# Designed miniproteins, single chains, continued (2): the designs that were tried, part 72

Each design is a single chain, and the fold is of that chain. pLDDT is the mean over its residues in the fold that is shown.

## One batch from the design tools (miniprotein)

Design m6490
Fold by ESMFold2-Fast:
Structure m6490 (fold): chain A 60 residues (1-60)
Amino acid sequence: SSQYERLLKVIDTMLTWDLPSADKKELQDLRAKIEAGKISVAEGMDKLTEINLRRVKRLK
């Protein structure tokens, strides 16, 4: 689906950013689970949102 391709592209783009190693590992693990079909696209979107919210809040 177009949502699947968009989700992977967003994760791949974020992995090019200067992020903490822990956040990069979470994104890599999430990408692998999505690609392997272990989680749905909707679950992947929810998890990506959680990672982004934690990145902003936990560093304050």
Scores: mean pLDDT 80

Design m6491
Fold by ESMFold2-Fast:
Structure m6491 (fold): chain A 80 residues (1-80)
Amino acid sequence: SEEELLEKTREEIRKAIDKVYEEGVKNNLSVEELRDKMEAEAEKILQEFLKKHPDLSEEQVRELARAAREEIEKAVEKYK
């Protein structure tokens, strides 16, 4: 279902953010470098998902992008 696909994509984004967070801690990245890497990874996942599912509504796309941004902000705040 679309709901299952959206949830799976949200989980993939969360996992990518977590991996960048771990890399940041290990390599002592700046907050700016951490944010940039998280945004780049989330954007890649979103773009690949949209290519595969062009029938998604604009509202669903916006909600997915918003969820990604919220997860990044939470990770960045925790990293400070």
Scores: mean pLDDT 84

Design m6492
Fold by ESMFold2-Fast:
Structure m6492 (fold): chain A 100 residues (1-100)
Amino acid sequence: LRQQGQQYYDLGQQLSTSQPGLSGLYYMRSGRLFDQSGDYQSSRDMYLQSANLFQSSGLYGGTSVSYGNASRSYQQLGDNDLSQQYQDLSQYYQQLQDQR
């Protein structure tokens, strides 16, 4: 799972400038694979990078999902304050998506 997570990270990094939406999807897949392997620090970092790429592309649904997943990773790391902050960001971007 970590090796597969690293492969999706590498793909996302290569596409970040040319195809940021697709890059965001690959970072999100990488984050999920790291989460499944118990590597919550790496999954957090991948989900935050995914959220940034989706946000920069105006893809607020993807931004919302990525922040929600980052919130869960922070909860697994015992950081309840950051978990709540990213849950609030997830809800904010969901509202932006719903207004379109």
Scores: mean pLDDT 84

Design m6493
Fold by ESMFold2-Fast:
Formats: C-alpha cells, structure tokens, sequence
Structure m6493 (fold): chain A 98 residues (1-98)
C-alpha cells in the first residue's frame, strides 16, 4: 500500500463520515479535511466540490446547494459518473438536514 493510496482511502472515509454525520458543523469539518487531502493528491476538482459542500452544510445557504447542482450537471456533461454520483449524494445529505 502506497502513501498516496492511504491518503485517498482516508479522504474517501472522511467523505462517507460526513454524509452520515447528524452534525452540520462536524460534516463541514470532515469535508474540509477531505478537500485538503484531495488537493494534496492533485485532485483540485474533487477538493472544490468538497469545499462547496462544506459551506452548504455550515451555512444552510441555498446558493451553495445551487452551486453543487451546477457541478453535478458539469460532471454529467463530462461523463464523470463517479463525480456526478458523489455530488448527488452530497446534495441529498444537505437537503435532508434542511
């Protein structure tokens, strides 16, 4: 197992922990840590998605949910099914806590 594989596994675990967290502030903190790890891995797009999701969880502001919906549409148009599904899961989690 490489250090990069361990870092990616940790980032994925933080994402899933955030989706199952009942605490908005905790979810936001987990997503920000995940974004930091993805940025270190060179995955700036995934880092940006997690940063926007963290703002959506922390603020509850509809502008960040709308930005996530735009990111989901961009992923769909690019054929990035994994990113589309991850953003969709984040939108569903934010809306459940609204």
Amino acid sequence: VTPEQLKRARARQLFFDALTSPDRARAAALLREGARLYRELGDDRMAEVLEVAAEAFETGSPEYVERLRRMREEARRAGDKLLEDLVDALIGAVERLA
Scores: mean pLDDT 85

Design m6494
Fold by ESMFold2-Fast:
Structure m6494 (fold): chain A 89 residues (1-89)
Amino acid sequence: SEFEKLAESIKGKKNPFKILAEKLGLDPRYLQGLYLEAQMAGLNRPAFYDPKKNPKLVLLLTFLGISEEDYIRLIGEEEFKKIQEKAKK
């Protein structure tokens, strides 16, 4: 999927904002500022977290501050369960 391809392409990259901005058709400086604003606001803006209304912004937030639900969407439920099992001690 688009989410999985974008996640893999930016994971471990030196400048994820630039790569995401190019793929999403956004300005990297503006995108970085928007992300920081959303992070400071504790994602109190539902529009940023609604994948139906703002899929590009949700994609950005997912890759830079991955939520459990979005992580499952990116890697799949089976891989997520494997990660959970490895985290148990």
Scores: mean pLDDT 54

Design m6495
Fold by ESMFold2-Fast:
Structure m6495 (fold): chain A 85 residues (1-85)
Amino acid sequence: MEEQLKKLEEMLEELERLEKELEEETDLLKLIGLTLRAIGIKIEAERILKESTDEEIIEKAKEVIERAEEIINKAKEKLKNLKPK
């Protein structure tokens, strides 16, 4: 229980770092890398959500998923604007 909660909190911290890096990054390959990392965190949080019966862990996992989706959406928008035409 506590170990999964700590993992979810560490994921939120990583997502916060990814969002900050995303704001400053203009390199296409690096943006793709940041996007894939955020997707990976979302998938892991969704796995925890499906496997958990603890309400606190479920709520925290949902928070991680929502935060990851926000970052993924920002990354996708930035990638669209940086496509070589």
Scores: mean pLDDT 81

Design m6496
Fold by ESMFold2-Fast:
Structure m6496 (fold): chain A 100 residues (1-100)
Amino acid sequence: SKEEKLKEILEEIVEFLEKKAEKYKDTDPITAYALELMAELYRKLIEALENGNLTPEEAAELAIEALKHLLEWLKEHNPELYEEIKPIIEKKIEELKKIK
């Protein structure tokens, strides 16, 4: 289903963000915190999707906007991480756009 596919994509984003946050925990706590907040947002999107509070299309759109905001924030505050993860995040945005 659209819901199951979207949930898998959102869960992959959570795991990715949490792993990156752990890497920056001691060297860049602000970047780590921003990534942890983003992972928490995605967990809330999964919960809202499971509870029927968001449609798959609404959850996908919010997820896309959140990833765009993350990239803009990283471009200013951690340009090295921005360049590293931009291709990965852009691929996830493309996958999310297919949820209609």
Scores: mean pLDDT 88

Design m6497
Fold by ESMFold2-Fast:
Structure m6497 (fold): chain A 80 residues (1-80)
Amino acid sequence: TAEDLSRIAQVTADTLSKSPDPRAQQLSDQLRQAADYLRQGNFDKASDYLYQAADLADSLGMPELSQFLRQQADTARQLG
């Protein structure tokens, strides 16, 4: 559900926000934006932010998180 996707994005963002790495903070901010758009029912924008977050996660050496976020983005796209 959209609520489940929003919750997962928010929890992931909250975990990343505890890192002192500014790139992890940027990833956290992107995931919070995605969660907000999911709650609004704006699945196109949510998907865009989740794909951007996936690209950033990959650049940070977090390929498992990147793959997970791409799967969430695909799911959000299907809800719209």
Scores: mean pLDDT 83

Design m6498
Fold by ESMFold2-Fast:
Structure m6498 (fold): chain A 88 residues (1-88)
Amino acid sequence: SEIEEKVKEVNEKGMELGKKAVEAEKAGDYATAAAYLRELAELLEENRDLFVAYGESQGNDPAEVRAALDALIAGIRARAAELEAKAA
């Protein structure tokens, strides 16, 4: 489906950002790692409606999918803040 293909594309972009964050953290560059996690959170937030539509197409409650996504985004942002504190 078109929705499934779009979700795959966004997930591939998210995986690349996550990989870059991990590589930066391993290098001790906590500021850069945090920046990539911020970009990942923004990518998910920008594509929130896409993920909700995908979840609904799989038989999930749109409100529950939105809540789960919001929790994930908040968790990523919290991790970015922890890395920013290590960089300071």
Scores: mean pLDDT 90

Design m6499
Fold by ESMFold2-Fast:
Structure m6499 (fold): chain A 88 residues (1-88)
Amino acid sequence: SMAEKLLEEALKPIEELLEEAKAEFDEETVEEIEKIKEELERELRRILEEGGRNSWSLEEVLKRIEEAVKRAVAEANAILAEAKARQA
């Protein structure tokens, strides 16, 4: 479905950070990024459901998806930065 494709595209940035974590950092760091991905997926599903229920424009839905992704990416990057500092 179109909603599933939007969800898959929106999750790509966090999936890229998860692959970086798997390649370079410990299991605990990977688990923290996986949790952020799971929380983001739940939030994105909520945005899509609420957008449909409240008849939001496509532009409003995409804006809220982008904001949620940016927050999750920032949180994941903070975890990766902390993990990198622990290794240095």
Scores: mean pLDDT 85

Design m6500
Fold by ESMFold2-Fast:
Structure m6500 (fold): chain A 68 residues (1-68)
Amino acid sequence: SPIVDRVDALIDQAFARLDAGDFDAAAALLISVQDIVGANPDLPPEDAARIDARIFEFTERWREAVEK
């Protein structure tokens, strides 16, 4: 799916930015991911669940890096 592929690529970029310490760029990429997912409610359940899990993993790592 072009949308799933795009979301996966953006999440990969967000993790790379987070690992580089570029929190503003990482957050902006995650916002873009959430906007795309929100605009595409008809994503297959398996893809939606996998993407949601990746977003959750990113959010936890970002929280640990920024808030603690």
Scores: mean pLDDT 84

Design m6501
Fold by ESMFold2-Fast:
Structure m6501 (fold): chain A 85 residues (1-85)
Amino acid sequence: SEELYQLLRDVAEEAAAEYSKKTGWELTVTDYGSDAKRFTMHLDMVKNGERYPVTVEVVASGEDAEVTVYTPEGAEKMPRRKLPL
């Protein structure tokens, strides 16, 4: 649904902002992807003048959203977020 899409997108945008604050690195959105229960945000991370691909994936799981950040160093799970469903 469009309502779920907007909620997952908001969670992805918040997660990207939090990850940027925690790392101190600049993140720039390059693309979006979605399906019925998943929203994916593709970003470039700028570190020491070099660009690295980063992906923020948000998956609806019951009443919660599961958030994973994929970097060249590996996958990092963020705290689950409650969806107002």
Scores: mean pLDDT 80

Design m6502
Fold by ESMFold2-Fast:
Structure m6502 (fold): chain A 80 residues (1-80)
Amino acid sequence: SAKAQALGQLRQQTVQDVADATRTQGLDAGQQKLDQGTQQVKDYATQAFSEEAGQAAGQGMRAAGQMAIDQVLAEQAAAA
């Protein structure tokens, strides 16, 4: 559905924004962007689907964003 597609796009954009913030501004900026993006994803899923969907989407976003941060840090460590 259009709502599911929009949620998927929001999640993908948030992962990219978190990775970019971590890469260009450091770990603290990446974590702040992840906190903001997780709330936006949770709010969207809650409004578009249900409170349960919002909780699940928020947890999934936090996990995906943390993996993106960890990947950027691993890439930076390998380049140093």
Scores: mean pLDDT 88

Design m6503
Fold by ESMFold2-Fast:
Structure m6503 (fold): chain A 87 residues (1-87)
Amino acid sequence: SEIEELIEKIAEAIVNKDYKTLNELLKKLQDLLVEKFGAPMEVVEGELVRAYILSQEVADDKSLSDEEKKKRIKEIFREAVERIKKK
């Protein structure tokens, strides 16, 4: 799905510290979630900000490999999307 493709790219951008690409991808994901699920913008923004903060904690964990970081960050964003679907 387009959402899953965006989550993959977001996780890679976070691990690579490519914040310009990350900001563009987060905006695209936000717009898609609002349009596709009709969730309030404030809910979508709040859930994506929370996912970003949690993902930064994972990205900063020096005990994890880049592949483990990407896997955990993808799970964080998938959970955020599921929470948005329920609003």
Scores: mean pLDDT 88

Design m6504
Fold by ESMFold2-Fast:
Structure m6504 (fold): chain A 88 residues (1-88)
Amino acid sequence: MEIYLAPVTIDGKEGVLVITVKDGKVVSVEFITVSEMFGEDSTLTAQDLADLLSALLNATILPEEYWEPLLKAYKEGDLKAIEEILKK
């Protein structure tokens, strides 16, 4: 099982897309916000959250080039598009 992370902003909220892959298939995609994990008064960023989640989940932070395509696919609910993006 592989976990991929993309730091993104959705509707003005900084956070991380957590993409779980099993046997080459996307099984879940979750958006975790900085405020949800660290509180509203936190000075921490989406990158700080990605670093923490990478360590805790043994996950791979994706290069910046992947973030906008993954965000678009996530907003559209298109798990197949997320799988195709991760293969490139």
Scores: mean pLDDT 83

Design m6505
Fold by ESMFold2-Fast:
Structure m6505 (fold): chain A 85 residues (1-85)
Amino acid sequence: SGAQLLLEELEKKLKELKEKLEEAEKEFGEDSKPAKLYKEAIETLEKAIEHMNSLDASKEKFEELLKKAEELEEEGKKEAEKLKK
């Protein structure tokens, strides 16, 4: 089903974000800006997954949460690059 395929894609993205968080925590520390941003991205993506299972789920709200999670991940990558320099 389409919902199952989407859930599998989101679970894969969540795993990738958790791996990025572990790398950031090891390289920069748990309280580093990139680690905090990846944690926020994970929390936001988890909210998107929860919204999929809601009876009041809307495509628009779901897409907003996905976009926010992606933006937080991008900010985390930028802050990680600043710390590498």
Scores: mean pLDDT 83

Design m6506
Fold by ESMFold2-Fast:
Structure m6506 (fold): chain A 71 residues (1-71)
Amino acid sequence: SMEARYEAERAALERLLAETESPEAREVARKALEESEPFIDSPLQAMMALGAAALALAVVEVVERKLREKE
């Protein structure tokens, strides 16, 4: 269901937010979580929120990887 997918994507973002030590990666994940929240009661907007969360996950992963390369 879309609700289960939304919760899974949100949980993945929250896990990344908790695990990352990068302030930049945390800010990206936090913003994505906030932007996805208002749409939970609409099926169409819930799908858009899932897409935004997936994109934010990809961005956080890229940012975290690049920051890991800096010493």
Scores: mean pLDDT 66

Design m6507
Fold by ESMFold2-Fast:
Structure m6507 (fold): chain A 92 residues (1-92)
Amino acid sequence: MEYVKAKVYTLKPTEDGVNEIVKVEEYEILLEDARKRLEKAKEEYGMVTVKSESGESIYSDKPVYEPGALLLMSIYTTPEGEKVFEEYYGPR
């Protein structure tokens, strides 16, 4: 089974209108489970899937990712107004 590295960043808007990273999670997950999570979140939250290297145009507070290894990326907003970035990195 193929494992991928998952990085999840939760961002909250500050009083200055800039998004601040309030939570960072890093773990390993099966690639098939990562794909299932992505599809479920698309149906549940209306997620946007971004496959481009350039994520800077979406959020100024976006953490730097490893572009050569990035397989999947999803961005969504929770009911509480927090923005969540999920990044999944494959083995080279």
Scores: mean pLDDT 62

Design m6508
Fold by ESMFold2-Fast:
Order: structure tokens, then sequence, then C-alpha cells
Structure m6508 (fold): chain A 75 residues (1-75)
């Protein structure tokens, strides 16, 4: 689980550096990585990620990028 969390954080840093996600999007990915480290199921991580994106009002384009990053890291 730690390797998946580290991979997700690396993806998040790259996305933020390239300007593809906002500070809010980066925060959502940090939260997802924390849940992965805690051993939450992929379904729980994805559900929490969607809820966080809704709460922070991320754009549809940014939501797709964030969800794809989480899904790829959980493989």
Amino acid sequence: MEEKAERLLEIAEELKKSGKISDAGYRVLQGAARLVREGKSPEEVLEATRAAMDALGLSPEERDIVLKAVEEALK
C-alpha cells in the first residue's frame, strides 16, 4: 500500500508542476494517498476522492485528471 500511495503523490506533484491541477486538486490527491496508506479499499478511496472534488468545486476537466491519477495508482 505504501508504494501505491508514494506513486500517487509523485503523480500529484508532476500534475501540479505541469499546471494540470490546482492546489485544491493536489490537496484531493494528498487525501487519497493518505487513505491508501491507511489500507482503505479502492472503492472507499474513489468515493472519498469524488466527495472531496465535489466539496472543493473542481472543474469537470480537473476531476477527470484527478480520478484517472487515483485509478492508475490503485492498479
Scores: mean pLDDT 83

Design m6509
Fold by ESMFold2-Fast:
Structure m6509 (fold): chain A 60 residues (1-60)
Amino acid sequence: MKVKVILPDGSEVEMPEEEAVGRVVIDPETGKIGVILPDGTVVYGDTVEEADEKAIRHVV
């Protein structure tokens, strides 16, 4: 499945979900921002910064 990834400069690219692990993505069903972790967990946030911070706290 392809997902939309938000890059650090704010640009968006589409890539396979497997390649988007560890990146900030937009959920195609809900439009919410999340980060896909290597264990398959998705951490959602209201902003790119919030989702990324939650993902960091989950893995450390």
Scores: mean pLDDT 71

Design m6510
Fold by ESMFold2-Fast:
Structure m6510 (fold): chain A 105 residues (1-105)
Amino acid sequence: MTVFIAISDDPAELERLAERLRAAGAADQVFGFKATKESIEKALKLIRDIIEKNPETNIIAGPLYRDEEGRWVLRGGIAPSDTPEQVEEELERIEKEMKELYEKS
């Protein structure tokens, strides 16, 4: 199972990304959150809940950005094959990147 968890200030692009990922069979579930402290805390809680309850889930999470070709991209994630140490390092990275989105405002 693959879950995408994206943070963006553009809800319309989040919805378009979700539709494309579902249509391509690239994601089983897609969750979009605003770049606010409350929404980021909810996103991080969801990631931890998935890891605890469904450890076989592949999670792709973080800020949503556009690449050089204008495509929406999410970087990194947590795989079922990751060690507990690797999972915690990636969670700390994701949390830091998400927090940077609201701290710059």
Scores: mean pLDDT 73

Design m6511
Fold by ESMFold2-Fast:
Structure m6511 (fold): chain A 91 residues (1-91)
Amino acid sequence: MDKEIARGIMLIAAAVGDVETALRLAVENGFSKEELIEIAEATARGMVKLGEMTPEQAEEFVKKAREIAENISDPQEMAEKILKLAEEYKL
C-alpha cells in the first residue's frame, strides 16, 4: 500500500475509535513515533466530537500516548502500549 494512502486510512480509523486497526496499519506500513502520536491525537479529537470522551480525558490520553512514545523506541512495542492505553478508555 502507498504510505500516504495507508496514513489517510489509519487516521480515519483512529478518528472513529478503531484504534486497533489504525495502530496495525501504522506498524504494517513502517510508520514510527510521529505517526503513532498522530493516531492518538486523531482518536482524541474524534472521540470528543462523538461525545465519547471529555476534552480533559482526550488531553490526558494524548499526554500519556506521548509519554509512551518518548520512553519506547520500538514502533511495535509503542503501538502495543498505546493500544492498551486506548483499552483503558474503552476504545
Scores: mean pLDDT 84

Design m6512
Fold by ESMFold2-Fast:
Structure m6512 (fold): chain A 69 residues (1-69)
Amino acid sequence: MLDEAIRRIAEAAIKDGVLEKPESVREAAVQIYRELRKVSDSEATPEQLAEAARKRGLSEEDVEIYREA
C-alpha cells in the first residue's frame, strides 16, 4: 500500500539521515513523493498519493499537496 510505503520510506530516510525532519508537511510530502518516484520509476500517480496521504491521516490541505506533485 502507498500509505505504508510512504511511512516506511520517511522513517527509514529520517533514521539514515537522508530525509531531514522538515518543519512543514509540504516539504516532507515532496521528498516522499520524489523517493517513491525514484524507487518505482513513476508508478505512483498523484491520485494514488493523495489517497495514501488521506489514509495516513493528513489534513485535506496536506492531501492536496500530493495532487499538485
Scores: mean pLDDT 54

Design m6513
Fold by ESMFold2-Fast:
Structure m6513 (fold): chain A 98 residues (1-98)
Amino acid sequence: SLEEKARKLLEELRRDPDNPEVREELRKVIYEIMKKDPELAAEFIREAAEILDPSLVEELDKVVAQEAQAVENNAPLSVLMDLGVKIVDLAVKITVAA
């Protein structure tokens, strides 16, 4: 599954945070998870952020909280899409930042 692949890549990332192949593969897997389960993708992004750039964890937590609140309040699709884009942007920053 994509979840199992993401977990394996995170373990590889913990061993070698500067490995560009692991970063790129993790980024791709997170994007695929994001299309199906944005909340699960946010969890993996947080774990990657903690390894690569802990400063992004605070911004990610804020965006994830905003998305959870929007879902609970039955927000318009446009709001959910905007929050999803912000999570994707953070995923790119986390997994490709050198």
Scores: mean pLDDT 70

Design m6514
Fold by ESMFold2-Fast:
Structure m6514 (fold): chain A 71 residues (1-71)
Amino acid sequence: SHLEQLIHSLEQGLKSSSLTTIKAAAHEAIELAKKLNLPEVEELLRKAYDSPSKEEALKLLQEALEKVKSL
């Protein structure tokens, strides 16, 4: 399901040590959030993708994952 794919992408991003890989995971997750019609999750992921900080991107990915798991 798209929901399982979204969770997987977020978990993979959170395990990354590279900002490039974290942003790639965020980009994939944005497309999945659009398909699932989750605008709040999509907005968090856009902020993660636009962040120049690895620490901030990871925090935003974690917030997105928590919101998805609360559905």
Scores: mean pLDDT 86

Design m6515
Fold by ESMFold2-Fast:
Structure m6515 (fold): chain A 68 residues (1-68)
Amino acid sequence: FEKLKENAVALVRALVEDGRARGLSDEQIRDLAENLIKWIVKENKDSLTPEQLEELRKAMEEAAREVI
């Protein structure tokens, strides 16, 4: 789980960095990050416990907030 969480956080950070490099607004980057987070949570619903899903979601949301 820890490695999955680490990879998910890295993907969110990479998305934000790529968005900034392309000149996207903070609002556009936030919307893209929100969609990525929703997709990652959905894709892992069957493999993670409810507690792990919540931890994963919070970690990704926190990462996005720190870099946007």
Scores: mean pLDDT 78

Design m6516
Fold by ESMFold2-Fast:
Structure m6516 (fold): chain A 83 residues (1-83)
Amino acid sequence: SMERIEASLIAAANILRVGAETSYRLGLTQSLDTGVRDLDNIIDSSELLKKRAEELGAKEAAKVAEESKRLGERLKAELVASA
């Protein structure tokens, strides 16, 4: 059903959000370059998830994927500014 598809895509977007926060913390404490690279991967994955959600008509999932992308972009900018 659409509801099950949307719930699965929202769950995937939430995993990317947790990944963004983890990558940001690791960038601050372990390696700036690794944190930036991992955040770029999360931004790209969030954009692909958003496009897939839009193709399927999963509007709520597309919104959560866009939020994950924007979080990744903000955290990357903050991490780069901290260098």
Scores: mean pLDDT 89

Design m6517
Fold by ESMFold2-Fast:
Structure m6517 (fold): chain A 77 residues (1-77)
Amino acid sequence: MEEEIRKRIAEQLLREAEEGLRSGTISKETAELLKEAGRALLNGDDEKAAELFGEAAEKIFGPEAGKKAKEYLLKLL
């Protein structure tokens, strides 16, 4: 059950990283953070995934968005 949720979220993060990089809406560094967050989820490391996702959001929208993104991902898991 939990593994299926993690896999779904990880696939979504990888897709968003690829689409954002392709459309130019995010930097290569931000896309790499999203991919690393997805890999952490696949490894069952929810805390690391949330930290990396928060860092990606911070790079796009600033530190307040980073905190909210981390909290949101942890709430989904």
Scores: mean pLDDT 79

Design m6518
Fold by ESMFold2-Fast:
Structure m6518 (fold): chain A 84 residues (1-84)
Amino acid sequence: SKEEKLAEAREKLKRILEMMKELKALLNDPSASEEEKEQYLAAMERLNKAAEELTKEALAIDPDNKEIQELYEEIKKLYEEAKA
């Protein structure tokens, strides 16, 4: 159902958000090597891309879904902050 697909997208976006927070913490750890930091940033880029696609699919079903929009905005913000 549409409701099941929206619930699945929401749960996947929540998991992506938690992974992004963990990766940002790892990226900010002074013990991390430059190679590890590049790997963390690459992982965040892939997760941001996955979140974009999940958000497009979810908003095609429910264009005004504020929870989906807010989850994606948080994910984008974490990625932009990590690139800076």
Scores: mean pLDDT 88

Design m6519
Fold by ESMFold2-Fast:
Structure m6519 (fold): chain A 85 residues (1-85)
Amino acid sequence: MAEIEALAEQVLAQGEAVAAKALAGDDKVIGQGEADVYRTTGESSKRTLLAYSQGPELARQEAAAGQARVEAAVAALEAAKAAAA
């Protein structure tokens, strides 16, 4: 239990660290979109890992919801790239 919680926090922290680096870059518009993708991926991975400890059905539901959130963030980033081009 504690090991899964530690891994979930590590994944979230890593996503936030990468997002902070993206935001610190010179391209503020693209950097914000990249940061959103990294943060959403980390948060969704944490939710899925924690749900897995409670059972396969909840883990599947959280994985599907997380996938949808990441896809939405990626679509927003691609739209920002298209607008910047």
Scores: mean pLDDT 76

Design m6520
Fold by ESMFold2-Fast:
Structure m6520 (fold): chain A 55 residues (1-55)
Amino acid sequence: SAAQERVDEYIQLLRKVFPQLSESQLALNGEMFAIRLRQDPEQAELGFQSLKDKL
């Protein structure tokens, strides 16, 4: 789904911006982002773009 693709992109960005995060921490952050994407997609997208801008 488009939502799952966005979560996967977010996890990839987190991995690049915060290389110290473990796979478990990345998975947890991905789940939290998925929840935010459902509950507050505008804020989730702002967070995504802010993270992307750090690359």
Scores: mean pLDDT 86

Design m6521
Fold by ESMFold2-Fast:
Structure m6521 (fold): chain A 75 residues (1-75)
Amino acid sequence: SGKELLERAKEIIKEAMEEIKREKDPLKQTIILFRTMAEFVDLELEARKRGDEETVEEIRKMHKEFLKEAKKILE
């Protein structure tokens, strides 16, 4: 369901933010960002496959907010 995809997105963000805050190597931080991006793409594709456009939009917003917060730590 859309709720399960959104809960998974929250888990991904929590784990990625914890990893980024602990990691000081810029290359390793970049790897975490690319891995997180791939996981969000998978969630968006699953929501699209179900025709759940509202969940697609929410996943995209969550990913955008994650990138904004991650940039504050990295830059």
Scores: mean pLDDT 86

Design m6522
Fold by ESMFold2-Fast:
Structure m6522 (fold): chain A 73 residues (1-73)
Amino acid sequence: GPVIDISPDVAVALMNAIINQIGQSQIQAMLQRFGISIDQAIDWIDHMYSTTSNPDMQARIQALRDRLQQIQA
């Protein structure tokens, strides 16, 4: 698959979004602050989903992915 290249600061922000289950407006503000697209965020969290064996983390990642797709629609 494509290599996902985002800065460590962006990765930390996305991980915090997953852990704290932030709302759509907070997600939009974060993406704007870091200058990343919804597609880039989805690609990164899909990669994180594939690398984790923790079902709680997988559920949180899926919830964030759904919110990102809702913002894009």
Scores: mean pLDDT 80

Design m6523
Fold by ESMFold2-Fast:
Structure m6523 (fold): chain A 58 residues (1-58)
Amino acid sequence: RAEALLEEIKALVDLGYTPEEIAGRFPELTVEEAQRLVELAKAGKLTPEDVARMVERG
């Protein structure tokens, strides 16, 4: 699950989506969490563990 979200977030960041737009697409994410994930993705440091920690999807 986290790996699938990682791929989606990376694709949206590459397409120029904002943290607000990403948070709107994933209701489990706050804007603050989406902003952090976007920063990690731009730095090439986003991992599945980072996504899992922030979304915690059951």
Scores: mean pLDDT 74

Design m6524
Fold by ESMFold2-Fast:
Structure m6524 (fold): chain A 55 residues (1-55)
Amino acid sequence: SMEELKKEAQKLILEEAALTMEEMLYFVRGEPVPESLLREIEEVDKRLEEVIAKL
């Protein structure tokens, strides 16, 4: 349903924000961003694009 898609989009937006904050912390510490974190961000972005396309 449309309401379920909106809730999923909200969840993915919050997850993306959390992962982006983690990435920023690596920059502040002067540490390289882990490839695993970059992959998680890419995966969440793809899922968010798919959900938004259905809205």
Scores: mean pLDDT 87

